# Designs tried in a protein design run: designed miniproteins, single chains, continued (3). Part 34

Each design is a single chain, and the fold is of that chain. pLDDT is the mean over its residues in the fold that is shown.

## One batch from the design tools (miniprotein)

Design m9156
Fold by ESMFold2-Fast:
Structure m9156 (fold): chain A 94 residues (1-94)
Amino acid sequence: SEEEERRKRLEAEVYATLILMLAHVLGRPKVGERAAEKILELSGEMTVEELREFADRVRKLIVEGAEQGKSDDELLAEIDRLFEEVKARIEKRK
């Protein structure tokens, strides 16, 4: 349990770092910073499966949004919406 929680925290930090790097390469550093912040904020309350799903959804949102020419404001709003959806799911599980 405690070892699993430590591994999950490390995995969340890796995902946050990779998303920051990806967003920076795509010219979207503010979007990456917001996404990384939200991943780290919820990581303690997520299961490993939820963390992986959330990280993958954020990655796809950033890549596809950049390809579609979405603004930073649009991507930030979509990340915030995804964050609230995941947070609501966590609260319902309690």
Scores: mean pLDDT 85

Design m9157
Fold by ESMFold2-Fast:
Structure m9157 (fold): chain A 86 residues (1-86)
Amino acid sequence: VEFKPATPEEIRELADKAIEAYKKGDKQSAANYTTALALLGVANIIAGDKSPELVEAYREAAERFQKAGDTSTARLFKRLAEEMEK
């Protein structure tokens, strides 16, 4: 099975969509985009793809979710970024 890691740009685009859905009260779309982001992060960790740019994209996502009021999602993405740095 060929695995292609997500790019920092793809992570930022998904974070934008998730935050917009969250702010609009679209819980289903927000959950879908957030789940996709989390799965891509876990897949990148498993594959060993931990570029500094990818780590930064998840840190930025965590801060943006925190500012939007989604503290649970912010905490998750902060942890994913920390695991990617290891």
Scores: mean pLDDT 77

Design m9158
Fold by ESMFold2-Fast:
Structure m9158 (fold): chain A 97 residues (1-97)
Amino acid sequence: SRLREELERKREEALRELERYNERALELERKAREKLREAKELEEKAKESSEEEKKKLLEKAEELRKERRELIMKSAEESVKAILYASTAVAYENLAK
């Protein structure tokens, strides 16, 4: 059936988009973990630094924590898109039966 072939093709497209958005979400989460690690290293260095250097290090650490929050939000948005494509693939699979 041409309809069945079309639905199976749309399912495969949805599965490719699912994989793509999952990979993007994981990459953003990995970057967020790196930003947190860098922020913590600067916060530890600040404990042993002069008052002036401490202020600069803590300001840099706060900026990294803000960047981490933005990356986590973007990762969550990509994960939502992945879930929607997973649901789309299931719908096309059920319609193709």
Scores: mean pLDDT 90

Design m9159
Fold by ESMFold2-Fast:
Order: structure tokens, then C-alpha cells, then sequence
Structure m9159 (fold): chain A 67 residues (1-67)
């Protein structure tokens, strides 16, 4: 179902965020495959992952400006 696909996308994004280094293309593909996602899901996963990275960067900038 759409809800189960959504959960798999969220799990893939969480796993990408848990990595100690920025993942390369092969690592991203392995995580997508692990969560039963296809190449058509890649853009959605990467978009959500980038949005989380951008949000963290904004919070870091706010902290620096307020210091």
C-alpha cells in the first residue's frame, strides 16, 4: 500500500542519516534495495534526505548567528 511504501522511504532516509559519512551512490543504492525501494523511489528518498540536511544546516547557522 501507499502507507507501507511511505514507511519504507522513511526507514531508508533514517538509515542514510545514521551513516557516519556522506554515502556514495553505491551505498545509497544498497540502502534502497534493503528497504525494497526501486529506482523510481530514489528521487523521493534523496529529496527527503537533502531536506533534513538543509534543515540541520539552517539550525547550525542560527546557533552561530546567536552566539
Amino acid sequence: SEDEREKRIELAVQELNALPRVPNKKQIQAILKKHQLSLSDTDEVLSRWRDQDVQQGVEDLKAAVLA
Scores: mean pLDDT 71

Design m9160
Fold by ESMFold2-Fast:
Structure m9160 (fold): chain A 62 residues (1-62)
Amino acid sequence: SHAAAGAAAGQAGDGAAAARHLREGGKNTDPSEAMQGAGAAAQAGGQEEAARAGVLKSHISA
């Protein structure tokens, strides 16, 4: 999933890849408010916010 891929990229310190994965997920799906917030955070905040959003989404799914 884009959330899991975003978390992995963020953990590796690749903020661009993390942000891209979260953005692709948000763009392809009409997201909930939480998903919209994650996309906005990735775009504005960079790698830490992208990784955080990805980890939270993956944690809920697990």
Scores: mean pLDDT 52

Design m9161
Fold by ESMFold2-Fast:
Structure m9161 (fold): chain A 64 residues (1-64)
Amino acid sequence: TPAVAAALARLDAEQAAINKKLDEIGKKMSPEQKKELEEFKTRMNELYAQIRADYAADLEAKAA
């Protein structure tokens, strides 16, 4: 639904802002710290994708 799409778009914008901030922080880190941050970022994005899918399904179920 349009309402679900709008809610997901807001979450996607927040996640993009977080990823941008992590990239900025990473520029100031040592190579070891950058690797740890990139691994964290990867895990965060994978978890976000799963949460996003579950949240979308929940919102659609409530809209029906």
Scores: mean pLDDT 82

Design m9162
Fold by ESMFold2-Fast:
Structure m9162 (fold): chain A 62 residues (1-62)
Amino acid sequence: APADEETARKAREGAYKVALGGGADEARAQQGGEDGYKGAMESKTAEEAQNAAIRAGLAAAR
């Protein structure tokens, strides 16, 4: 089953913060958050959702 709405929203926020912490500008950080949200919604577990958020945030920071 996909992650719930709450998990996806936390993934968006987490990815956004990871991107900003990695030196991304606002536009890239917002894109990272969006990618984290989508990845979390497609994830089957909370752990997969969290990993998707971290990867999206780090990608946005590069």
Scores: mean pLDDT 77

Design m9163
Fold by ESMFold2-Fast:
Structure m9163 (fold): chain A 92 residues (1-92)
Amino acid sequence: MKATPELVERAVEALRRKDLETALELLTVAAEDPDLSEEDLERIVRAYLEATGDEEFREWLRRLEAATSRRLALATAVYQMVLELEQEVKKK
């Protein structure tokens, strides 16, 4: 499924509201779209960092960006976020 700008906005809003089930659904679609821009990936990652305050994740991402391309680092971060959200949703 192709991620639209509207889907990216909805994912960002779900993350900010800590609606983990909606965020997981939307981020799974986004992670499957190879055509997502670096700007869209960055918006998603920033919303996650703002919602969680996860400084370890922020530093890990910074190191990845230094070791590889920015796009690959951001795409890897979105994939990691999906995995973390799946674990949280399954803990119900």
Scores: mean pLDDT 76

Design m9164
Fold by ESMFold2-Fast:
Structure m9164 (fold): chain A 64 residues (1-64)
Amino acid sequence: IEEAVREAAERLGLRLSDVALKAIAAALENDVPLTDEVLEILSYLTGLSPEQVRALLEEARKLL
């Protein structure tokens, strides 16, 4: 899962911290629903915009 997140980030031109990588990987592993509230929380944890978080999660899911 972390490998898929890393590849998705590279494809989208996004730089992820270790915390950001783990947060996104955990959201994918637990099938967290992509509600506006969840995207806002992940945005705060990662430093990415909610739209960037959504794109990253969707791209990573395609690589699984």
Scores: mean pLDDT 78

Design m9165
Fold by ESMFold2-Fast:
Structure m9165 (fold): chain A 73 residues (1-73)
Amino acid sequence: GPSGAEVLRRIVELMEERGLTSASREEVVELIKEAGYGEATGRVVIGELRKLGFADADGNVTVEQLREAAEKL
């Protein structure tokens, strides 16, 4: 299947195309689905983001944090 890094890079691409600078966890799951990945892939990627502690004070993940996560996965 796709690597977490590939999934995150594609999500960053979609966010930039839509003018989004941040997304909630639920919005990231929807972006993963819209990118054509399955729920199992979404759960793995969200688990890795949680493990890396990538979120702002409001629980949102920024495009910059998602790029950094892609470099670490």
Scores: mean pLDDT 77

Design m9166
Fold by ESMFold2-Fast:
Structure m9166 (fold): chain A 101 residues (1-101)
Amino acid sequence: SREERLLAEALAKLATLSGPVVVTLTLRLKSISLEELRNELEDFASLFKEKPEIEIREEDGVVTVTVTFPSVTQAEVFLRSFLLGAERLGVEVLDVRVEAA
């Protein structure tokens, strides 16, 4: 799937990084509201000892989620959980970018 390809590419990039990382997701909401997405992301964040920073923006039906993780390991856990669960969540993932914070 697109999500599996994007996950593989994101994980390959993540393997070249150390320390804090920024993950940028470009999404289209299919069967979930923006408020429900925000709540799901905050619930994911609450599972980490060091809470990642989350910023959500919406423009012209496209949602951009920027998450700053304190560690590569936290970013990997998030990417696996989010991308593999995207269809069930009601989200279409258009793009994933991973870069050093």
Scores: mean pLDDT 87

Design m9167
Fold by ESMFold2-Fast:
Structure m9167 (fold): chain A 77 residues (1-77)
Amino acid sequence: SEITKRMQELHKRLRELTRRAIELKDQEVLRLLKEAQDLLTEASRYMFKRDYEQAKELLEKAEKLLEEAERRIRELE
């Protein structure tokens, strides 16, 4: 399904950004990535319950946090 592909894409982005954040040792980026991870975990629970509307809202929030983390990483690199 499209939502499953979206979830997989966001998990991949989270892993790539986490690797870069660890190298930078930036506490704020790590905080943003942890919040995104928590949102993705919560979205998975709603997907299991077939509440796809709530899952989509959580994925959108996670995506915004990943975008902010990526922006900060680019500024620090």
Scores: mean pLDDT 87

Design m9168
Fold by ESMFold2-Fast:
Structure m9168 (fold): chain A 78 residues (1-78)
Amino acid sequence: SPEEQQLLLLQMRAIALGTEADLLIRTRPDLAEEAQAVRQQVDDIFRMIKNGAPLSDVQARLDEVEARLDALLARARA
């Protein structure tokens, strides 16, 4: 179904963001606290998915986490 396809894409996106946060935690001691907070937000998103939260709410939370991670990566490049 379209809903199952959307859910799969959101799950894949959450996995990618979590992986990037985990990499920052391991490789950037100066960003580890902020990266850990991003990791916690990703774990909250997986919990939302498991609990059947509306896909629109999951999408909005993923957009927020991605923006936060992008800001951390920009700081890492400076």
Scores: mean pLDDT 89

Design m9169
Fold by ESMFold2-Fast:
Structure m9169 (fold): chain A 95 residues (1-95)
Amino acid sequence: SDEEIRRISRDLGDVIGKHFNDPGGGRVLSNILYSMLLHESKTNPELAKILLKGMEYLINGDYEKAIKIFEEAVKKYPDNVLARLLLSIGKSLLK
């Protein structure tokens, strides 16, 4: 749902902002992720569901599970900007 996309995007931005000690950057990223996911949910709802599941793993600290999900998404949709962005974020959080 649109409410779920907003919540997960906000929560992930919060996690990233805390991890990098950049709450302002976290808020900007939340807004970008919300916009991109909302668009994806209307153009490719199956991909949006997969990416949301990966984002939930990132929020819960399961970075390796999230990265695996995003790698599979990038393999199926290599030109998808959101999937590639989320993979990059996951790898950055893993160290």
Scores: mean pLDDT 89

Design m9170
Fold by ESMFold2-Fast:
Structure m9170 (fold): chain A 71 residues (1-71)
Amino acid sequence: MSPEELELEVAKAMAYMAAAVAVIAGKQAGKEEELRKLAERAIAEVEAAKTAEEVLEITRRFMREADEILA
């Protein structure tokens, strides 16, 4: 596996973990459906991404949006 491929796979794994954590937080806060829909959209974008940098940018935007919903 190339370093670029490894970085992309690690970034995707981190994004999936962030999505799972956000959905759990949403469930505890009574905002499960909103966080689930946001996570599904973010995961679709991550799956379409071609670089680790794209995945990290999607993840940052997702985390910001999730924080806004949970506030």
Scores: mean pLDDT 84

Design m9171
Fold by ESMFold2-Fast:
Structure m9171 (fold): chain A 83 residues (1-83)
Amino acid sequence: SKRLKEAAKKLAEIAEKHGFPVFAEGLLKYAGSPPEEIPEEVKREATAFLQNKEAFEEVKKYMEENPELRGPVSDILTRFVME
């Protein structure tokens, strides 16, 4: 999906900016992947990213400014923290 790729690219930019390079690379490689195909190191950093106040506030602002991408963003974040 074009929207899924767009959301993944923006999330990767935010992740890299806030010091989550493994999650950023994971977003570019595994944006459309099921949870079982996402490496544990990527999932670990995704969880840390969601716990980072500044990074998550930037994600929330992006979703508020781009409501059409809220679904794709939520889908990606959910799959990347699934165990």
Scores: mean pLDDT 87

Design m9172
Fold by ESMFold2-Fast:
Parts: sequence; C-alpha cells; structure tokens
Structure m9172 (fold): chain A 97 residues (1-97)
Amino acid sequence: SMLKKKVEELALEVQKLLQPYVNEPLSPEVQKAQEEAARAYAAGDYEKAIKILEEAAEKSEGVDKAVALYQAGLIAYDAGDYELAVEYLEKAKKALE
C-alpha cells in the first residue's frame, strides 16, 4: 500500500496547486473531455476515460493540462492502477510549474 499512499499524497498536493483556479472556467476542449470521460467511467470503461483525458491534456497547457491529467490520475487510482496514477499526478504537478 506504499504506492496507494503516494497517490493520495500526490493527489492532495496537485489539488492544493489547483486551488487558486477552482472557480476559473476550463477550456471547451477539456470540459468536453471531462463529460466524455465521465460517461466512459460511469460505464466502467476506465481505460477509455483515461485515454480521453490524456488526449485532451496533450492538446492543452498549464491549468487545463493539469486538470485533465489530475482527473486521469484519479480514474487510474479507482481502477487500482496506482503506478499509472502516480505517473499522471506527477505530470499534472509538472504542468503547473
């Protein structure tokens, strides 16, 4: 469970970095990706949900990129893929540097 704990600590760190932007609107590209990923997630298709968010992140920069990667990391955590969750959360943190 060391990886699970690392994911939880990284998620909290990224959430704190995103706090100044919580009321700012995301790009239409990222908003659409969040809606499409949410539908895939609700259907139990975690792989599809992650892919949608990763593709939106690749087309985005800064806060928009960080939010998409942060969401992908949380879905990877829900899927039990803690190594993948760490990868996405570390990329989200770097997008905010």
Scores: mean pLDDT 90

Design m9173
Fold by ESMFold2-Fast:
Structure m9173 (fold): chain A 82 residues (1-82)
Amino acid sequence: SVEEQARAVARGLAEQSRTDLDGVRALLDDVAAEARRILPPDVAQRAVRLAEEAKRAGEAGDLEAMERHVTELALLLAEALA
C-alpha cells in the first residue's frame, strides 16, 4: 500500500541520518524545492514545513519524530501527485 511504502521510505531515511545526516538534509531540501516548483502553493507550504520538521528532528537525534514527519511528507506527496 501507499502507507506501507511511505513508512518504509521514512524508516530508511531516519536510519540513513545516523550515518549521513548531511545527505538526508540535502535530500529533504531538494524535495522542498521541487514541491515549491510543481505543487499548488498550499500543498507546497505543507511539504516544506514537513521537510523542515523532519530535518530538525534528525538534527536533534529524534529518529521517531523524523520518521513521523517523513511519513506524513511522503503521504502528502503521494496524494498530491496522484
Scores: mean pLDDT 88

Design m9174
Fold by ESMFold2-Fast:
Structure m9174 (fold): chain A 100 residues (1-100)
Amino acid sequence: SSEIEELVEREIELVKEWLSKYDSVTLQELLSRLSGSSALVFAKTVLKKTGSSDLSMLLSREEVIEILNDPEFRKEVLEAYSKRPLEDLEKELKIMEESL
């Protein structure tokens, strides 16, 4: 759905805007700023790439942006989004926008 694709892009833009204030963030801080669906996919991606799921792990802005721009990551987030009610996704994105 093009509508769901637009919501995924919206979340990625909101996360990048928040991230622009920092040179690096902990995995825990980043996961707290993602929707539940994206947080699970991101944590899984980090584990695959680094072999670590340590929440205190420091990620550079560049490393985070690389993952957010990864087509495989975006595809997995889109699949996770497609399993959820549109109303719930819109509510999560509104909360993220208000926390910027």
Scores: mean pLDDT 86

Design m9175
Fold by ESMFold2-Fast:
Structure m9175 (fold): chain A 97 residues (1-97)
Amino acid sequence: ASAAQKAAAIAYLRKGAEAAAAGDLEAAAAYFRKAVAADPSNAGARLALAAVEALRAGDERRAAVLTAALGVEGAGYDLEGDDELGAALNEAVRALA
């Protein structure tokens, strides 16, 4: 993915996390879909989308498993450095847990 595609996916991940934290799971799902569309190679964006869709469906067990996987994905990045993606994924984990 290009730098512009990665930046767009990160921006949409943050907007999705903000919507989820506000309890707007429909808006969160829409933003996470835009994140996946912006960078289809972003595994964290796909996990965030799957987790919020599971929450919307009332599948608490599936949502918990997917949110845990999203946390592992986020922890794989260097959060001490200039890693905006790791930070955005951790924001999504907090909003979905």
Scores: mean pLDDT 80

Design m9176
Fold by ESMFold2-Fast:
Structure m9176 (fold): chain A 80 residues (1-80)
Amino acid sequence: MEEKLEKYADKVIELVEKGAKAAPQARRVRSYLNAAYNAKDKKEIRIEFVKKAAEAARQGEGPYLPEDIRKVLEEAYKAL
């Protein structure tokens, strides 16, 4: 389970680096993904912020995400 969360966290950071952006309406997901990106050298902190982003996406922000980020966060949520 931990290995899957690491994989999804790394994938989310990779998508953010390639320019994938959440819409302004997804304020919590944007904040958490920025925090995860800034902590990319701290694996445990990166994973925790990606978990929070996945939870925020499930709590109504999912429709405001690019499809690639939304799919990765859905898989991360299932791995919780």
Scores: mean pLDDT 77

Design m9177
Fold by ESMFold2-Fast:
Structure m9177 (fold): chain A 71 residues (1-71)
Amino acid sequence: GPPQVPTLSAVEIEEEDGRLVPVAHIGTPAGTNLDVTGIEFTLRREGDVVTGTATVTTSAGTSTATGSRTL
C-alpha cells in the first residue's frame, strides 16, 4: 500500500536540571522508507505556562503537534 506519513505522537515539556526541554514523540509506520529531514521546536513562556510546538518534516510530508506545561 502507499506509505503513511509519520505522525507526531506527542510533545511533552520535560524539566532537566532546572531547564525546560521539549520532547517530541514520533511514530513511523512499519515498513516505510521515510527519512526525517527536519525537526523544529518553538518554545514560548507566558507567566507559569510553557507552550511547545514541534514540526517534523519527512520525505513523505510534515506533521505538527503542540504541548503545554504549567510550572
Scores: mean pLDDT 69

Design m9178
Fold by ESMFold2-Fast:
Structure m9178 (fold): chain A 68 residues (1-68)
Amino acid sequence: SEEQQMQSLLTDMSLRYHELLTDPSTPEEMKRQLNDILGKMVQAYRDRDLDEMLKEYEKFLKLYEEIK
């Protein structure tokens, strides 16, 4: 269901975000960008906007892959 997909996206992003936050090699400016993306993801979830969640998730993954 869309609800399960939205929950999975938010959960996965939150877990990866905390992984990067606790990694001392992650630049502080990148942590600020990641926090902004997570905030937008949470807002999209509250708005029930799956398309916006997918957009923010894709943006997050690109940053995550650049670091890892």
Scores: mean pLDDT 84

Design m9179
Fold by ESMFold2-Fast:
Structure m9179 (fold): chain A 83 residues (1-83)
Amino acid sequence: SMDEEAFALGVKMLTALLGKQEEEIDLSMSGGELLAELRRVAGERAVRLTLLLAQLPDEAAASRLPASEVLHRIGVTLKRHFG
């Protein structure tokens, strides 16, 4: 089951990086599509930060996950180190 607090933290980081509101995020996309959007809007450093926080080795690994799982992983890392 998803940790709702962790998911919310991942969404907050994504909305800050994309300059969007939570309701504007398409959670049906793949993790790879999410990284492509992040690169377009926020650049390569945002992609690298996202992979680091999600604890994924590369974009291919992210592309095998839904965006919701990438965001959940980011939030879990944020809770562990900053919560």
Scores: mean pLDDT 83

Design m9180
Fold by ESMFold2-Fast:
Structure m9180 (fold): chain A 87 residues (1-87)
Amino acid sequence: GGLEEVLKDMEKIAKMSEEERERLRREIEEERARADPARRETIDVHEEAIELAREGKYKEAAELLLKAVAEKHKDEKTYQELLKQLE
């Protein structure tokens, strides 16, 4: 499901070299600079998740991303089920 895919992506980020993570972070910062406020909120969550993954907390990073998506779509049952998978 969505949690497993996000978790794998976060594990991949955690296993990245410092140079690879810095490049990804720079690309995100460039996107943030061009983004409107609503997109900026999404980018900020992604930056926070990458930092957690860098610390080896890739499950917490995945949970942060899924929680942010669920908050935006809180009335959709699919996202409520995703939140249950985090428990």
Scores: mean pLDDT 69

Design m9181
Fold by ESMFold2-Fast:
Structure m9181 (fold): chain A 95 residues (1-95)
Amino acid sequence: SVEEVLEKYRSYLSQVKDPRMLVGVITKMAVDLGILSEEQADFIAGTVLMTLPADASLEDARPYIEHAMDLLKMSEEQKKKVLELYDRGIEISKQ
C-alpha cells in the first residue's frame, strides 16, 4: 500500500532538503508500488535533475516531474499516482 511504502521511506523523507533527493526517493517509492518501471523512474529523476533550477525549493519540483512524465507519454492515472506520492513526501519533509 502507499502508506506502507511511505512508512518504509519516512526516515529519508524527513531528512530531505534537496528537491533532487526528494524526486529520487519519490521515484524509488513509485517503483516499489509498481506505478513506474525502473527505466521510467531513472528518466524522470534524470530529467528533473537536468532541468530543475539550482535554487529550487522542494515544492518547485512538481511541474518538472509532470513535464518528465508527459515526455514519457504516461497515462493521467499513472501521473496522478506519482504526484500523490510527491505531495505526501512534501508533507512528511515538513514535519
Scores: mean pLDDT 87

Design m9182
Fold by ESMFold2-Fast:
Structure m9182 (fold): chain A 99 residues (1-99)
Amino acid sequence: MERAKALAEGAIERIKKNPTAEAAGDSVLALLNRARRGGLSKEEAIQALTEVAKAIADVLGVKSRDEIIELAKQAAENIDDPEKAREYVKGIREVIEKD
């Protein structure tokens, strides 16, 4: 819990400082890489990325909030498959850019 919360807070702070689709995607990827290296469970990664996805939608004013949350959960569920996780993160950026 504490480790996942700290990772989410760090990612959210980064997005607030640079509120762009690119920074949102990069922050999610950085969180996934740190979670993988830190040995976080998929459940912990899902919790962290769900909080980050909510913050992305709120900070950037995205209308498709639920879609971003779902894509973030899919990225976390595929944490052990970096290429699949990256594909879902690209989806997050595309949703933000289309909004």
Scores: mean pLDDT 84

Design m9183
Fold by ESMFold2-Fast:
Structure m9183 (fold): chain A 90 residues (1-90)
Amino acid sequence: RETEAANLVTAAGIQTTAAILYVEDFGDLENAVDAAKAAQGSFERAAELLPEARDQILKHAQGLLDAVEKGDTEAARQHMLDAIRAAKAA
């Protein structure tokens, strides 16, 4: 389960990086939001495996999607890092 959670968090990080790239380099909000939704899904699955960190992971996963929808890549990056830190501390 720990390895599964770590893999999901890694996937979410990659998906968030893709979302940021779509906003910053391509101006493609549609693909950015799709990538952010994939990242949120990966974090939600990780949160199910890490009940002690669930609320923090879910809060930052939602914040990440909200930030990407607004084109706020710095806020999206911060929420990604906070979700990853919460998962690693679990």
Scores: mean pLDDT 85

Design m9184
Fold by ESMFold2-Fast:
Structure m9184 (fold): chain A 65 residues (1-65)
Amino acid sequence: NEEVNKLLEPIKDVDVTNVLKYTGAKLRVIGDGLDLGLSDEAIQEALKLLDKAYEEKKPVSSYLK
């Protein structure tokens, strides 16, 4: 998914196990998605992958391979 990968690429190395960094990453995904004119669906899908990375304690980059 091109749009989702575009949203997650800037935050792929963010430490999502840290709750404040995870929250900041979510805000960045929303802001970047709006600035780039991406669909609400793509933004929501990227946020869902971020939530999964946080829950599984894995880097976001593991979902972009």
Scores: mean pLDDT 82

Design m9185
Fold by ESMFold2-Fast:
Structure m9185 (fold): chain A 79 residues (1-79)
Amino acid sequence: GKETADALNAALTELSTLANEFNKAAKEAGMSEEQIKKYGQEMEDGVRRVARAAAEGLEALKAEAARTKQWMQDKIAEA
């Protein structure tokens, strides 16, 4: 329903912002292009899981979005 769609849109927007922040931080930290590409693929996989979880319901979406966000934040801190 609308609540799940609104939550998905918010989650995708936040994850997109985090992915951009990671890319900038990783480049500034001198991370290799291979490492940036690998983490970029893992972030993309996470976003796909969040989109799939939305089809299962609002709680599944929230849980997957929270896990993906935490992983992205951890990678930004590591960079």
Scores: mean pLDDT 83

Design m9186
Fold by ESMFold2-Fast:
Structure m9186 (fold): chain A 114 residues (1-114)
Amino acid sequence: SAAAARARIEELATAPETDSRLELFRTAVAARALALREILRKHGTVAGGITTPEQEREALEEYLKRPEMRGWLEKALKAGLTPVEAIAVARVHLIVGEERAEAILEAFVELNAL
């Protein structure tokens, strides 16, 4: 869950030992990946199957050329989302609608502020 991912990332910030801090960082990254999958499952699917940096760049460039998608993509990027997360928000808007796109954007912003 997003709450579990937050708890693990907060634990990293307060870690007193360098080695323990690295272990907590790796655990927090894994927890974040699970939370991202839960958010995508709850709010919709990224239909494009974007899994590589090259596919991410191509999808980003394609969406920036479309006025309807560009607004949502730019909004997400400005909010501090990664390109993959921004593409997910734009895709959710296209497939499911504005309300779900806003919900997933808010969830990603919350995760990225940790």
Scores: mean pLDDT 65

Design m9187
Fold by ESMFold2-Fast:
Structure m9187 (fold): chain A 94 residues (1-94)
Amino acid sequence: SMIEKLTEELLKKIEEVKKKASKEAQEALDRLGELAKEFAEIAKKSTDIGVRTMAMLAIKEAEEAVEIYEKTGDLKKVKETIENIEKLLKELKE
């Protein structure tokens, strides 16, 4: 599955970036990974192409946020992406 491959690549990148990250950054990156994994699992069980597309876009945005943090040390995009994914997951569960 494309979603599974993207999620696995994101989680691997998070683990590598965490090795040089601050404690606060490690916690944020872990949370981002957990949310991406949860969204991927919901999308895999969904028959709705819109849900699957949202999951792929969210995982790609998460990868971009991790890359920005790796290059700049700025957690802002990581934290914003966490909030966005949490909101989407809440709406999908209700």
Scores: mean pLDDT 86

Design m9188
Fold by ESMFold2-Fast:
Formats: C-alpha cells, structure tokens, sequence
Structure m9188 (fold): chain A 93 residues (1-93)
C-alpha cells in the first residue's frame, strides 16, 4: 500500500525540554504500535538550536493515512504537555 509520512516539529525553550518532548512523542507512537492500534514503519528524530530556541523534529512513516494522523495527533498531544515546549506542529503527506 501507500506510505504516509508525518513530521512533528517541536519548538522548546531548552535543549532538555526539546529532548523530553521528542522522547514523549516517540514513546507515544511506539506504544500505539505495540498496542496494535497503528502500523508504524520508521521513526527518525533530530534536534538543533535556532535563534535561542531548540527545535526537535520527529519524522515517522505509517502504512495508512489514518495511522499517520492518529499517531501524529497523539504524539503532538504528548509533546505539548512537556514544560518549556512553546509549539508543536504536524504535517502529514
């Protein structure tokens, strides 16, 4: 079938907050996969500093559009709960 890609972009005040948010997002996606709720094919993460803020990027691929959207929304929610996170955005294609 088609592969769907979701990118989660986290903007955080500190490197620690960005890393904690990436970990929360990744762990949420992996838990949904373990529970059989989504079929996740790959996950990749990076982190960098930009203009005094920290950007965490998580990209994952899923077997269906619904799985990509469900996992992405749940990951966004989990990352947004981390103190020092200013914004979490999603893109699915």
Amino acid sequence: GSIYTTTLTITAETQQSAQQALNAARDTILQLHRDGRVDILSIDTDIYEQNGLYIGRLTFTARTRDDALLAGRRAQQAASQIPGVRRVTLRTS
Scores: mean pLDDT 91

Design m9189
Fold by ESMFold2-Fast:
Structure m9189 (fold): chain A 66 residues (1-66)
Amino acid sequence: SKLDKIADEISKKTGLSREVALKVAELVLEDKNITPEEIAKKTGLSIAAAGMARNVALETLEKLEK
């Protein structure tokens, strides 16, 4: 699924667990304008880690929606 593909890329590029990567992927799919601060709050990640995961998710989503 689209969710699994995004989560796999997050996990691969950031080193985050697949469980956390799935949560980030789900949040980004629900709201593409979600902030790193909101992702950090909902996942327990640092703002920096949340920002990196968000960037990977958005890049992957753009490629899938091409």
Scores: mean pLDDT 85

Design m9190
Fold by ESMFold2-Fast:
Structure m9190 (fold): chain A 67 residues (1-67)
Amino acid sequence: SVMEELMEEAKTVSGREANRELLRKAIEATVSELPEETIRAALAEGEAHLTNPSVRELVEMIREAAE
């Protein structure tokens, strides 16, 4: 799924606060290339896992990029 692919990319960037901004830019680039329907599906999948702080942050970044 798109959310799983974004989580995999996040693993490459995660581990340092400085890399959070790089992750945000990567998400913006990915979201700009995806159909709205795919983005909505990814957000719905992420919302099911908001108890995980990493997933919550990822969902917030996707929402910001989609707006």
Scores: mean pLDDT 69

